# Designs tried in a protein design run: designed miniproteins, single chains, continued (2). Part 10

Each design is a single chain, and the fold is of that chain. pLDDT is the mean over its residues in the fold that is shown.

## One batch from the design tools (miniprotein)

Design m4318
Fold by ESMFold2-Fast:
Structure m4318 (fold): chain A 79 residues (1-79)
Amino acid sequence: IQNILNLGTQTRNSTSINDQINYGSQLTSQLQSLGGPQDSIDSLRQLTDAGRQSTSQDRVNDISTGIYHIGTITVRLLS
């Protein structure tokens, strides 16, 4: 659970699209390992894929915020 919180914070604070994608992928893997909510896992995959296709910093910021939000909700559900 602490690892998921740390990954969510790291993803939100990243200024690099590659870093955000990498952290989003790590968060997805952690949630899958813990048997987290499928909706959260699917949403994280979708956001990570969207980030991979993005060429805009504004889009990257929106994606990062989305990943952090889903990570936070998922931790609350697992607690």
Scores: mean pLDDT 65

Design m4319
Fold by ESMFold2-Fast:
Structure m4319 (fold): chain A 73 residues (1-73)
Amino acid sequence: LEEVLKLMQEAQEYLDAGDYERAVELLREAAKLSKSPEAKEYLLKAAEYAEQKDIDEAKKYLKKALDALLEYE
């Protein structure tokens, strides 16, 4: 959990910095490490939007991934 959250935070920092390539890499890595199927799906969607440089949508899916991850037992 802690590692996934760290990768998500770093991805958001790269999105804010305009480094979309690095953000996509970190989001996909977070998705691979996530045990929540719902969070994994949202992280992959965030990566897709980041690849398209749609930062608002990327951040929305990142937030959905966070919410799903925190609800996962």
Scores: mean pLDDT 82

Design m4320
Fold by ESMFold2-Fast:
Structure m4320 (fold): chain A 81 residues (1-81)
Amino acid sequence: EEEEKIRELLSKLTPEQKKFFDEAIKNLRDLLINKYGYDEETVDEIIRIITPGLLEAVLTGEEKTFPSFDELVKEIEERRK
């Protein structure tokens, strides 16, 4: 059950980390729709899958880098199938 973990991680974010997270999610959504041609339903599922990992990266501060496009899409497709 990932929802409880996501809620816990979200509660630990500072306002600055939450803004960064929101921007990262928005940029990812725009990219998947406009460049890769995914539909909105698929993009929502992809974002849901990515969310826990992104939250952990933002919280730890050790990995402030988002995965590259190719790595992100590959990981997403692997998790969906």
Scores: mean pLDDT 69

Design m4321
Fold by ESMFold2-Fast:
Structure m4321 (fold): chain A 96 residues (1-96)
Amino acid sequence: SSAARREQRERALREGIAEGVVLIAVGVEILANKDDPKKVEIARKVADAVVAGKWEEATELVLTNPELSDVVRLALADAMRELGMEELAEKVREKL
């Protein structure tokens, strides 16, 4: 039905926006820390996890790597909230 197609498009758009927000934050982190290979490596791992739909892995990476800036943590928390992953989002916010 037209309603089912609309819901599918809205869901895909929400998922794309959530992923895009995290990827933009990771890009900012990489550009700001281009001379710090450890921060760049961790930021890339977060992006890879998010692109693979591994939000729990992305959460663990952000929680175990305090060297990442709060911009990446905020973006990941907001993205997970938009996807209804409120428990994971709160775990990240608790470390802000």
Scores: mean pLDDT 84

Design m4322
Fold by ESMFold2-Fast:
Structure m4322 (fold): chain A 87 residues (1-87)
Amino acid sequence: SLVEELEAILREATGDPNASVEELLAKLEEVLRLLERGKAPQELIDLARRMLELFRELSKTQSPEFVRLVALTALQEVLELAREAEE
């Protein structure tokens, strides 16, 4: 299911404490592609795109540690919203 694929991405992202900002950006892009392919609600797809854009902007000005925290939080929020959409 879409939720199971998103959970796998989040587990991989949280399992690597040394994940680069670029690797986390790639995970957010993978999430967006999965949401689009899975025909998730348009509101959730739009939210994921906005989060990706925000993450890219923050990566230019904020510490890697802060950017990592924001990216992991964004991944978790998208997963929770996807779960709610399936209920």
Scores: mean pLDDT 77

Design m4323
Fold by ESMFold2-Fast:
Structure m4323 (fold): chain A 91 residues (1-91)
Amino acid sequence: HMPREEVLQLKKEGVKQLGTYSQKLGDLAGDKDGVKQVQTLQNDAISHLDKAIKALKAGDMKAYDKHDKLADDKAQQLQDLGLQLAAKAKA
């Protein structure tokens, strides 16, 4: 069974969905800089998840752990920004 790889794929799907939703909120808020920041954070998180998956498949557990943590950091920043954009869109 491959729970680590499956978790990384689910994280990647979640980041894509959150990024799409947050971009729409940024558009509704008229926050062009916020939309660009969402795109950057989404791309960075996905890049780190792809590197974590590659490292996991290669048996490089140190690189896997590093990139998984960096992806989590970027995903958290994306979530926080999404909440800020949601608040702006309601105003």
Scores: mean pLDDT 89

Design m4324
Fold by ESMFold2-Fast:
Structure m4324 (fold): chain A 90 residues (1-90)
Amino acid sequence: GAARAGVTVTRADGTVSSGSGTVVSDDGKTFTIQLDAPLDAAVGDEASVAVKRADGTIVLREGKVVSTDGTTVTVEATGPAPQGAPSAPP
């Protein structure tokens, strides 16, 4: 099933824009999100993506906007995952 996601974009001037949408592609490094509404974002902006999985787990990734057309945004995750990676219980 399609996962829901939140996206927060920080522009070079410090302006912050956020939106929500549906994940249309996710390979663990690159996330393509179809937004519910247009989002002010530009290629090269910093981005934070929160993906809600079917089990209720939220995965947080920081990255960079690599593509946007206003209603679709693609973010490439950068750097290591934050400490405290979700451990699934056995």
Scores: mean pLDDT 75

Design m4325
Fold by ESMFold2-Fast:
Formats: sequence, C-alpha cells, structure tokens
Structure m4325 (fold): chain A 68 residues (1-68)
Amino acid sequence: SLLDQVKEHAKELVKKYASKEAAEKIIEEIEKARTVQEIFDIIKKYTDKKVADKIMEEMERFGVRLVL
C-alpha cells in the first residue's frame, strides 16, 4: 500500500538523519501510524527542526503530498 511505502521510506530517512537514540523510538511510533499525516507529526514531535525539515524535503522528492 502507499502507507506501507511511506512508512518504509520514512524509517530509512530517520535511520539516516536522526540520532541513534531518537531513531529507535521514532521508528516504533511510525510503525503504529495509520495515516501519512501521523508519520509527519511523529517526525516533527521526536526530532529537532533541522532533522525534521531534511526528512520532509527527502519525502517530497519521493512524491508524498499532504493537502490538509
């Protein structure tokens, strides 16, 4: 599904850009997410602004859009 593809991409970006300690918690929360919006909210909640902005930028390149 699209949600599963977004979750896998988000988990890889979190592993790449977040600290090791934060990444484990964020990945666990992403796996529980039910919408793409929840994935973005989780990333923003558990990472600093620079890391969150970098992950969002890379996800835009993946072609994910939120329209809320």
Scores: mean pLDDT 78

Design m4326
Fold by ESMFold2-Fast:
Structure m4326 (fold): chain A 63 residues (1-63)
Amino acid sequence: GDWRVLVEAIEKNKSIKDDKEFIEGVTKELEEQGYPELAEKVRKTKNREELIQLARELQEESL
């Protein structure tokens, strides 16, 4: 499911401490992995907490 790709993108970018740069890094990874619609949802999140919440919601919808 899409949630797994999002979690992997989050893990690859977890060392980024700035919320905006973190969101940008996750967005770029999703675009490179072929998930442009999910990348757009991530880009619209305002902070790290909202991005993590999006991942949890997608996991709950997929399982």
Scores: mean pLDDT 81

Design m4327
Fold by ESMFold2-Fast:
Structure m4327 (fold): chain A 100 residues (1-100)
Amino acid sequence: SDALAADPIVATRGRYALDESMRKLAPILRKNLSPDNFLAAMSRISDILGDGLNSARSPEDLPAVAERVAEQVRELLLEHGVSEEAAEEMARIVREEVER
């Protein structure tokens, strides 16, 4: 079942949150990672965001989803050797786009 399709507001917000997060994260990741690590990180971040957003049933769920996926993205980036500052900035972008 496509959880995003169950609520038109959640479906619209989720689609834009995923697209905007990936668009904003890509240039930061390109500066901080090798090409191989960049592709791996982009793929895993997309999966984290997709799974998180698909778990939301209503707009009320989005703040909790935002905090969870932001933390997962932060941990992933630190594992790939991204600096604490860059990882926190990217986690903040994810949280803000998902909460919107």
Scores: mean pLDDT 80

Design m4328
Fold by ESMFold2-Fast:
Structure m4328 (fold): chain A 83 residues (1-83)
Amino acid sequence: DLEEAARGVAEGSLLAAEGKRNNDGTRFTGGALRAIGAAVDAELQGGTETGVRAAREGARLVEDDPLAREIALRIAEGMEKGG
């Protein structure tokens, strides 16, 4: 489910951004792993294009948080270059 994967990327990216802003390494790492895991799960189910799309849609869902958006876009870029 692309919508569920995009939501996972968005929630993970927001948590990672919060961790970075508050110097909370556990929130940063946990958020980053959740976002990456959601994108990778989408890739495993639908291929690299699906994972990239989930990460980009996740970035759109968090467009009001520039740091979270940037985290999600970096995940999308990494997947696109790795495929």
Scores: mean pLDDT 86

Design m4329
Fold by ESMFold2-Fast:
Structure m4329 (fold): chain A 85 residues (1-85)
Amino acid sequence: MPKVTVRYASADLVVNGKKVTLNLTLDEIDGETYVRADILEEVNGNLLPRRAYLRVGPDGTITWLTNVPEEVRQQIERLTQQLLS
């Protein structure tokens, strides 16, 4: 039976002068880690996806499945590392 471990993290940040809330869910399945980030903007801007996905391979290699701005990407990667610790 594949073992699924679910962990959560959240952070508030500012992107291009707008408040953005990130809620991350980390699932570990069959030696691979998947992260879903729910992105909530305080100010209505059409530039950020509402949800982003990445995969962390068994070797720690991060593969982005959704294109996100660099600042949001870096923060999600940092939160992902915190969830893996």
Scores: mean pLDDT 70

Design m4330
Fold by ESMFold2-Fast:
Structure m4330 (fold): chain A 114 residues (1-114)
Amino acid sequence: SILDLIREARRVLGETLDRVIQLAEQGKPLDEILAVVEEGYERLKKILDEIRKKATPEQQKLIDEVSKLLDEMLETVRKLAEEGKPAREIALEFAYLASRIQAKLDEIEKLVKS
């Protein structure tokens, strides 16, 4: 169901966020952090595509907004890495963008339950 897919998206995003924070706090190489972000991005895009196939036009608009935020998240993380920003700063920016994605997923869940 759409609701199950939204819950899966929330779990994937939360797992990715927790792993990014842990790796940054442990001083792990930036390449490991980027790999986790890229894996989370790919998994989330696939889940959003499955939701989109079952969604109403109103729900699809919110899904497109989530997809755009995911694209911005990946681009932002990559840009900060290219600029040589510390892993901790990258993790904090990722956490901020992830919170915006979580808020949009909550909006979709509320519409699905209505």
Scores: mean pLDDT 87

Design m4331
Fold by ESMFold2-Fast:
Structure m4331 (fold): chain A 104 residues (1-104)
Amino acid sequence: SKVEKALELFKKVLELIPDENYFLLWALRQAVRELIEKYRKGEITPEEFREGLLVILDTLSRFASPEAKKLLEEIKKILEDMTPEEQLRFAEGFVEAADEYLKK
């Protein structure tokens, strides 16, 4: 699925994050969680939710290696072609993958 492909690419991005960027990953994970909570409460539209996720991926890309930037650009392309349900599942998987990585 599009969600599975995007999450596998994101897991590869996580392995490329240097230790000095762990706080950035933590902060972006919190931002994704807040977007999910607002969307579930009906406080933001599907379009605003999508835009929020793209901004988070762009923010991560600014601090990423060239290899990780290419993976993040591929994730963004997949995300833009997703349905709102798929975007929500991607966001939930993003939080879970980031949480597991930050525990290491």
Scores: mean pLDDT 86

Design m4332
Fold by ESMFold2-Fast:
Structure m4332 (fold): chain A 76 residues (1-76)
Amino acid sequence: AEEILKKAYEEKDKLIEAAEAGDTEAAKEHAKKLAELHKKAPEEIKRELTLLVVAAAIELAGLGQDEVAELLVKES
């Protein structure tokens, strides 16, 4: 559980970094990885990862990366 959480936070950080740099393709790759970690999350951390995904989607939308935000939410 803790390892999945750690990876999810790392992927969220990389996702936002790519989005801020305007690298939409790199941001999409990290969004897919974060979504996969959310899907695999055990019940005990599912809510925390859901909140992380929502927070990331809001940040992406704020950066004008709406396509990446939509991808993250749909794939999660």
Scores: mean pLDDT 85

Design m4333
Fold by ESMFold2-Fast:
Structure m4333 (fold): chain A 88 residues (1-88)
Amino acid sequence: SLEERARELAEELRRLAEELAELEVKLDATGTKEGLELAQEGSLLLMKASVLLLRLRTHPPTEEDVREMERLIREIEELIRRMREYLA
């Protein structure tokens, strides 16, 4: 169902947001320009995730919400990959 898909995506988005927030702290601590730029990208995606998750608490999920969560999950996964490569 749409509701079940939205629930599963929201749980995944929350898990990824926690990982992203932890990596953002580590990147900010590097003091490098590249680290700061990655951390800033992280902050923007965390804000977008927070807005989406808040909306899902206040209304039934739509197909648009599902598509937006799927897109955001992909963007966060790609950023986490870049962050981990930078920190390696």
Scores: mean pLDDT 89

Design m4334
Fold by ESMFold2-Fast:
Order: structure tokens, then sequence, then C-alpha cells
Structure m4334 (fold): chain A 61 residues (1-61)
């Protein structure tokens, strides 16, 4: 599951022009989201919400 979350988050980060994050495969969804949000602190809330939505969708699938 965590691998899909990392891939989904990295796709959104790439669309926003940010670097991909590297996380261990055993990282929690919360850890992955928090790491991505650190890179998006200066972005609009809509971009951060898109990343969070993608992460939770990937976790649920």
Amino acid sequence: RSKRVIEAVNEELRKAGKEEIEMPEDASVEEIINKALEHLKDEPASVRESVMRAAYRAWRE
C-alpha cells in the first residue's frame, strides 16, 4: 500500500514542479503526506489538498 501512496504523491509533486520524495516502503500514509507537505508549504491550499486526496485514494485502493 505505501508504495502506491508514494507513487501517487510523487506524481502530484512532479505536476507541481517539485522534487519527488523518497520514503521507505514501510512508511505510514501520514509520514508520506507530511513529507510531501513540507515541500508544498509555499504552494496554494488547492495543490496541498490535491496531494492529500491522491495519497488517501491510493491508500484506500
Scores: mean pLDDT 77

Design m4335
Fold by ESMFold2-Fast:
Structure m4335 (fold): chain A 95 residues (1-95)
Amino acid sequence: SKDELFVGITEGLMLIAYGIGKLIKDPKFAIRMILKIALKGIEEAETEETIERIYKEAVEILKKIAEEFGVEEEAEKAIKELEEAVEKKKEELEK
């Protein structure tokens, strides 16, 4: 479906951002890129299922970066921004 393709592309882009951050040894850059990609994915999502899938994948990648590079505070801030975006977007879909 269109939603499955959209989720797949969004997840793929977040994994590329993670890979770039590892390659250049800049985990904060990776966190910023993943956050931007996930926020845009949530904003463009047309279903609650798509929002939840993007959120869960983003959180998983952000937690991996936090554990690997010791940037827990930056990852936690990004996760909080994603949680707020998820709540706002779900409210918009209920109208």
Scores: mean pLDDT 87

Design m4336
Fold by ESMFold2-Fast:
Structure m4336 (fold): chain A 83 residues (1-83)
Amino acid sequence: EEIRRLEEEVRRLAEEVRERLAGRPALQGLAEAALEAGREGKLGVAELVVEAMREMGASEETLRLVEEAARLAARVAELEEEA
């Protein structure tokens, strides 16, 4: 149940990020890479990708959404490992 709630939150955040980065395929690719790293429990990698997005001019609000989504995805991975 908790895992499903977190996955729904990740999906909502990912959709908002995609909308904010509409027409910016390189940043969309980096956001997806950060989320994938989060899903694999690699938060350090996700943080490095977010820093690359900041250097490319992504807004701080968009970066915060990516960080939150990656963190929640990593929490899902941790809970799944315990199950």
Scores: mean pLDDT 82

Design m4337
Fold by ESMFold2-Fast:
Structure m4337 (fold): chain A 71 residues (1-71)
Amino acid sequence: SGLPAGLDPAEVERLAATLSDEEVAAYIEELERLIRENNAPVNGRVAELLAASLEEQKRLIAAELLQAERA
């Protein structure tokens, strides 16, 4: 759930395993800051990420990074 369609689950899990708790916290803090500074509406995927457990946050962040790599 919450992952973009078409991503390889094995690649997501592999990348998620490389993310440290500190890197996840920094990503979340930067995302929250950008939302506040831009007065941007929080979409469903961002809300899911912010409410998720640390383990699930690693997977969701990994999925977003892999999707961005393809753009």
Scores: mean pLDDT 74

Design m4338
Fold by ESMFold2-Fast:
Structure m4338 (fold): chain A 93 residues (1-93)
Amino acid sequence: EDEEAAKQVAANPQKAIAQVQGIADGALSIASTNPDGALQTAKDMLKASKILKDSSPEVAAVMADQAAKVARAAGDDKLAEEAEKLAEEARAL
């Protein structure tokens, strides 16, 4: 199933980036009231970024950057650092 999702992202990376930004904005809006939910969103974005890193590095970098912002807002600095590192690696591709 991850293979099919990667193909859809590759077909329209600009749409994928817009969707990621919308998801991150939603998670940021609830980070203070539902930090567990915001952290789950950050973890899901980080997982997707790892899958997309080789096929769509530009989208992977955006997902990882947004995951880092959500993780920091929800209080998980370690997850934010992991996401920031992944974003840097994806941008280097």
Scores: mean pLDDT 79

Design m4339
Fold by ESMFold2-Fast:
Structure m4339 (fold): chain A 80 residues (1-80)
Amino acid sequence: SMERAEELAEQLVRMARNGMTPEQLVDLLRAEGMSPELREDYRRALDLLGVDAAVVLPRLEAGDLAAAQTVLEAARRRAE
């Protein structure tokens, strides 16, 4: 849902502000276990952060640290 996507985007912003690393973001996604519903919520959350979710989300699920860095940099810009 959009409400859940907004909550995820806000959580990513807070975690990025608090110094979350790319490795920690990858580990978080692995621990959560990506259902189709959760994947759609993350896709919307990344779109809210100004990230191309169609490109970035599959890379994040694959454990790509450069994709995780892109998300955290976008979240930090949103926090300002």
Scores: mean pLDDT 84

Design m4340
Fold by ESMFold2-Fast:
Structure m4340 (fold): chain A 85 residues (1-85)
Amino acid sequence: REERLEELEREFEERLTPEDRAKAEAILAEMAPAIKKALEAGDVDTAIQLMADTYGQIMGLVLDEESAEEARRLVLELLTEVARK
């Protein structure tokens, strides 16, 4: 899981254009307040879901739909395990 996620992140970084980087920063800026609010409220499940969805949207700017969905799912699984174990 971690190795596959690192592979997808490497592909994303290698293919990331300045335009896609600006779009990714805009997505992060829009989503960051919602993630922060969930974390401050102790709503870890909502925060994890928002982080995974944000990650999938950013990956989808560069990667194909299947790879972006795989990345979103892998991040959701990893964040859930880290938060609960």
Scores: mean pLDDT 79

Design m4341
Fold by ESMFold2-Fast:
Structure m4341 (fold): chain A 85 residues (1-85)
Amino acid sequence: IKLPDVPGGDPAIVAREKALFDRFDTDGDGKIDKEELKAFLEYNGVKLSDEQLEKIFEWADLDGDGKLDYPEFVWLLTHLGDLLK
């Protein structure tokens, strides 16, 4: 799995994603769990089945701690369109 070292593209999109990440990080630990990720995706109009969410989460969770940090989260969002097709 290849994660981006730095977010590419539009800085406004990156800032928005970071702000939403922080908003859904209810624990304040700088990571998002599976339920928080699901809520974030639904907020942005993306509806996933529980099976799709599980597979995507497992692919992005390189640490195996059951949570996504910001770089893992950005990787998932960058590849979400391909993962849903």
Scores: mean pLDDT 65

Design m4342
Fold by ESMFold2-Fast:
Structure m4342 (fold): chain A 94 residues (1-94)
Amino acid sequence: MEELIEKYKEELEKKVEELKKRLEELRNQFADDPEKVAQVDKLLESLEKAYEDALKQLEELKKNKASEREIRLHYSGFMGLLERLEKEIEELEK
C-alpha cells in the first residue's frame, strides 16, 4: 500500500508540473490580455488547491491504512479532476 501511494504521488506531481508549466507559458503569451491572464490565474489557483488537497488525502489514506481499492478510487478521482483542468487549458490554448 505505501508503495502504491508513493507511485501515485509521483504520477500526480508529474501531471501537475506539466499543467503548471503550460499555464505559465499561456500567462506569458496573454500578458497584454488582462481577461485571459485572470482566467489563467484562476486555473493555476485551482490546480494548486487540487494538488494540495490530493496530497493531504493520500497522506490520510496512508495513515489510516486504507485498502488498495480506496486508494485507487481516490487517485482516479484526482486524475479525473486534473483531466478536466487540462481540457480547460486546451480550450485556452486554441
Scores: mean pLDDT 84

Design m4343
Fold by ESMFold2-Fast:
Structure m4343 (fold): chain A 70 residues (1-70)
Amino acid sequence: DDELIAKAESLSEEDKKVIEEAVAYGKALVEAGAALEDALRAALDYALEHLKDPRGRELVRAARAQYEAA
């Protein structure tokens, strides 16, 4: 998480907003009755599809791999 946090701090404000939108989307799915794991996967997929910057996309892929391994 430390490396992911450091990379997140270096992201553009646009990419940070996409990540915030992905988090809100995941929370909305949980409120609608989705399992936390399914909501997390959907939020990560949303972020990956909507991030335009390769650095942001790499960060999301790293986060997904870390959570899938956990």
Scores: mean pLDDT 72

Design m4344
Fold by ESMFold2-Fast:
Structure m4344 (fold): chain A 79 residues (1-79)
Amino acid sequence: SSLLKEAVESAIKTFDLKLTEEEKQEIYDFIDSLLNNKPIPLEKLSPVVRSFLLLILDHDEDGKVTKEDVLALLELLKK
């Protein structure tokens, strides 16, 4: 989704993160896998990508990212 890409790029810029194109692709692939009910384990992601996903999606600070967290973020971005 172009909206998702814009949100990720905006967050990277806001937090002044120096992510590679490969790390950005890991973020998109993880979110797409969650939305398709085929979750990729966080431990398979690079540490910086895992930290970023927890920062933007883990609202209850339980160290987990769920499909519901992603959907909530996308709904906020529509407003």
Scores: mean pLDDT 71

Design m4345
Fold by ESMFold2-Fast:
Structure m4345 (fold): chain A 113 residues (1-113)
Amino acid sequence: SLLDKVKEIMERLKKEIEKAKTPQEVALSLARAFQEIADLIEKADRETRVEILKLFMDYVIEILKKLTKEQAEAAYRVLEAQLNDLASRTNDPEIQKIVDEFLKKAKEILEKK
């Protein structure tokens, strides 16, 4: 299923981030993973797109909690750019709302570091 592919991508991302030495390596790994997630969203129906985004977001929140402040800041910049681009291209108010709420939560996690 598309959701199983999301889990595979995100588990790979977790392993890559555990090996990352720099904020730049975290940012690059996250950007690559997000591109694969975006490709799955493109292939999905509307309901499945929301499920993919929520699953991606749940994984990313857990990753952000484990990152150093500098790594989390680099990750947040990628997330803000990529998710806002996705929301703009889909032109879906539900996706925009999900993105906005996620970025707010991600920023709160970063600010607690």
Scores: mean pLDDT 88

Design m4346
Fold by ESMFold2-Fast:
Order: C-alpha cells, then structure tokens, then sequence
Structure m4346 (fold): chain A 69 residues (1-69)
C-alpha cells in the first residue's frame, strides 16, 4: 500500500523495509501504469542499498507522482 510506504518514510522506519515495500508495490502493481515514475523510485531504492540514503522529500515526490497518475 502506497499510504503505508509514505508513513514508513515519514516515520523514518527501517530504510531496507521501505525500499523492499516500495519495490514490491511498484513492480507488482504500478509497473503497468507508470514505468517512468517506477524507474525514478527504483533508482532511489538503489541509493539506499548503496549506503547512500536519499532525502525523504525525493522519495516522497516520486511516490506522489505515482499516486497522482
């Protein structure tokens, strides 16, 4: 659920859980609807995995872009 992912980001819960939940939701549910926004979010998730935590606003904006479409 995208709302749950946003809540996890705002509450600064485990970044690995946030990244995994984002990828599962996007790849399984949103990939068919908005591949461009999906690529942005996948890039942000990759930054988490490389120990480069992206700013909350960047992740939030990518998620909001998906939700708006």
Amino acid sequence: EMVEILEMILRREDPREIAEKMLKAIEAKYKKYNPEAEEKIERIAAEYESSEPPPDEEIREAIEELLAR
Scores: mean pLDDT 60

Design m4347
Fold by ESMFold2-Fast:
Structure m4347 (fold): chain A 75 residues (1-75)
Amino acid sequence: MDEKLRIANETIERVAAAVKAGDVEAALKAAYEGMTKLGGEEAGKEVVEKIKPLAEAGDVEGVVKTMREAALELL
């Protein structure tokens, strides 16, 4: 439990930092890798599809909220 929670929080922080920097590609890669560690490739793909439009719009808050909701389903 503690390890998955750590991975979830670290992933959300990395994705948020990339979106704030305007690096959409880095944000999507970080989200895919982190969520794949928590719930497999399917979880990684689903989160990338959900956050891509938000990351492209620079919506840091929307990305963080979506990532937290996805991570909660896997904890």
Scores: mean pLDDT 84

Design m4348
Fold by ESMFold2-Fast:
Structure m4348 (fold): chain A 75 residues (1-75)
Amino acid sequence: MSELEKARKELETLIQKAVDLYEKYRDKLSPLERALVDIYLTDAISKLYGSLSDVREAIENAKKAIEIIEKEMKK
């Protein structure tokens, strides 16, 4: 498997996790937190078919979306 294919698979997994968490915990997020999650997820999805550097940046953005949701879950 190429490095790009491996990175895309990781990104797909993170996007799915972020979407699942967002659907489950959306009501617990503030309007600002929902807007930030939407921005990070939209960026991550748009970069899925990009270059390796785009996919790597998208992975970090997908992780940020997950962190926002998980931080609210701990309260």
Scores: mean pLDDT 84

Design m4349
Fold by ESMFold2-Fast:
Structure m4349 (fold): chain A 63 residues (1-63)
Amino acid sequence: MDEEAIELVKRSARTAVNAGVKEEDILKAVEQLIDQLVRDGKLSPENKEKALEAAKKAIEEAR
């Protein structure tokens, strides 16, 4: 379900912040993860922006 894919993206972003990864590198990794989830049919293409925004908020909150 899209909700599970979005939660995975959020958790991956928070884990990367805690590991000291640069925000630019986290965003690149998140974009690649989102594209993979869409290819695997785990995330609807129309929800790509929603997943990216969720990741950005997760990064901001973890700072």
Scores: mean pLDDT 82

Design m4350
Fold by ESMFold2-Fast:
Structure m4350 (fold): chain A 92 residues (1-92)
Amino acid sequence: MSTVPKEELAARIIEQLKEELEAGKISKKEALAIAIAYLKMLIEDEYEAEKLRELFEEALKKPLEELEKEALELAKKLGERVYELVKELIET
């Protein structure tokens, strides 16, 4: 198929966030907030930059424990590979 699958795109985003977190470029809360924003947009088939920003800002208002739970729940909807990568991101 000519379109990248949602699961593969999500996996690449989470892997990049893990690398940035390990490099100290972003906080764990920022990494999870970015992950939640992208995962929600992929699930909704929305690709508008303004929507991504709104979702990120709303996620940043939540405590870390809630972000971890939401990221895992969203990842499960996209596939097992994304779920395992989000779990690794949380454990990083």
Scores: mean pLDDT 81

Design m4351
Fold by ESMFold2-Fast:
Structure m4351 (fold): chain A 107 residues (1-107)
Amino acid sequence: DWETSVEEKDGYKTLTITNKRTGKTIKITFDEDGRPVEVEIYDKNGNLVARVRFRTDDDGVTYAVEAELYDENGNLVKRLVAPAGVPAQVRITLDENGVATSIELGP
């Protein structure tokens, strides 16, 4: 089962989605215009495993502009930057323990 909560602070909304069986958490932050600005993925122990940042252009197209993977000790292990001017898709692969094994950015 998934549990969902919403928190508002300084005009930003954070949607928190937790898998109650695995303890994994996804946090999605939206700006005042409802545009996604950041996604964070946490493991069952509350450690940040991945962060993705977004930008929305003047045409309303949302891009993943930056993605980061972290190990269980909080060390940055991989960082990707999306090419300027193209929409990026983000794919994060997790193993059965919820550890991020790969991250890809692409149009």
Scores: mean pLDDT 72

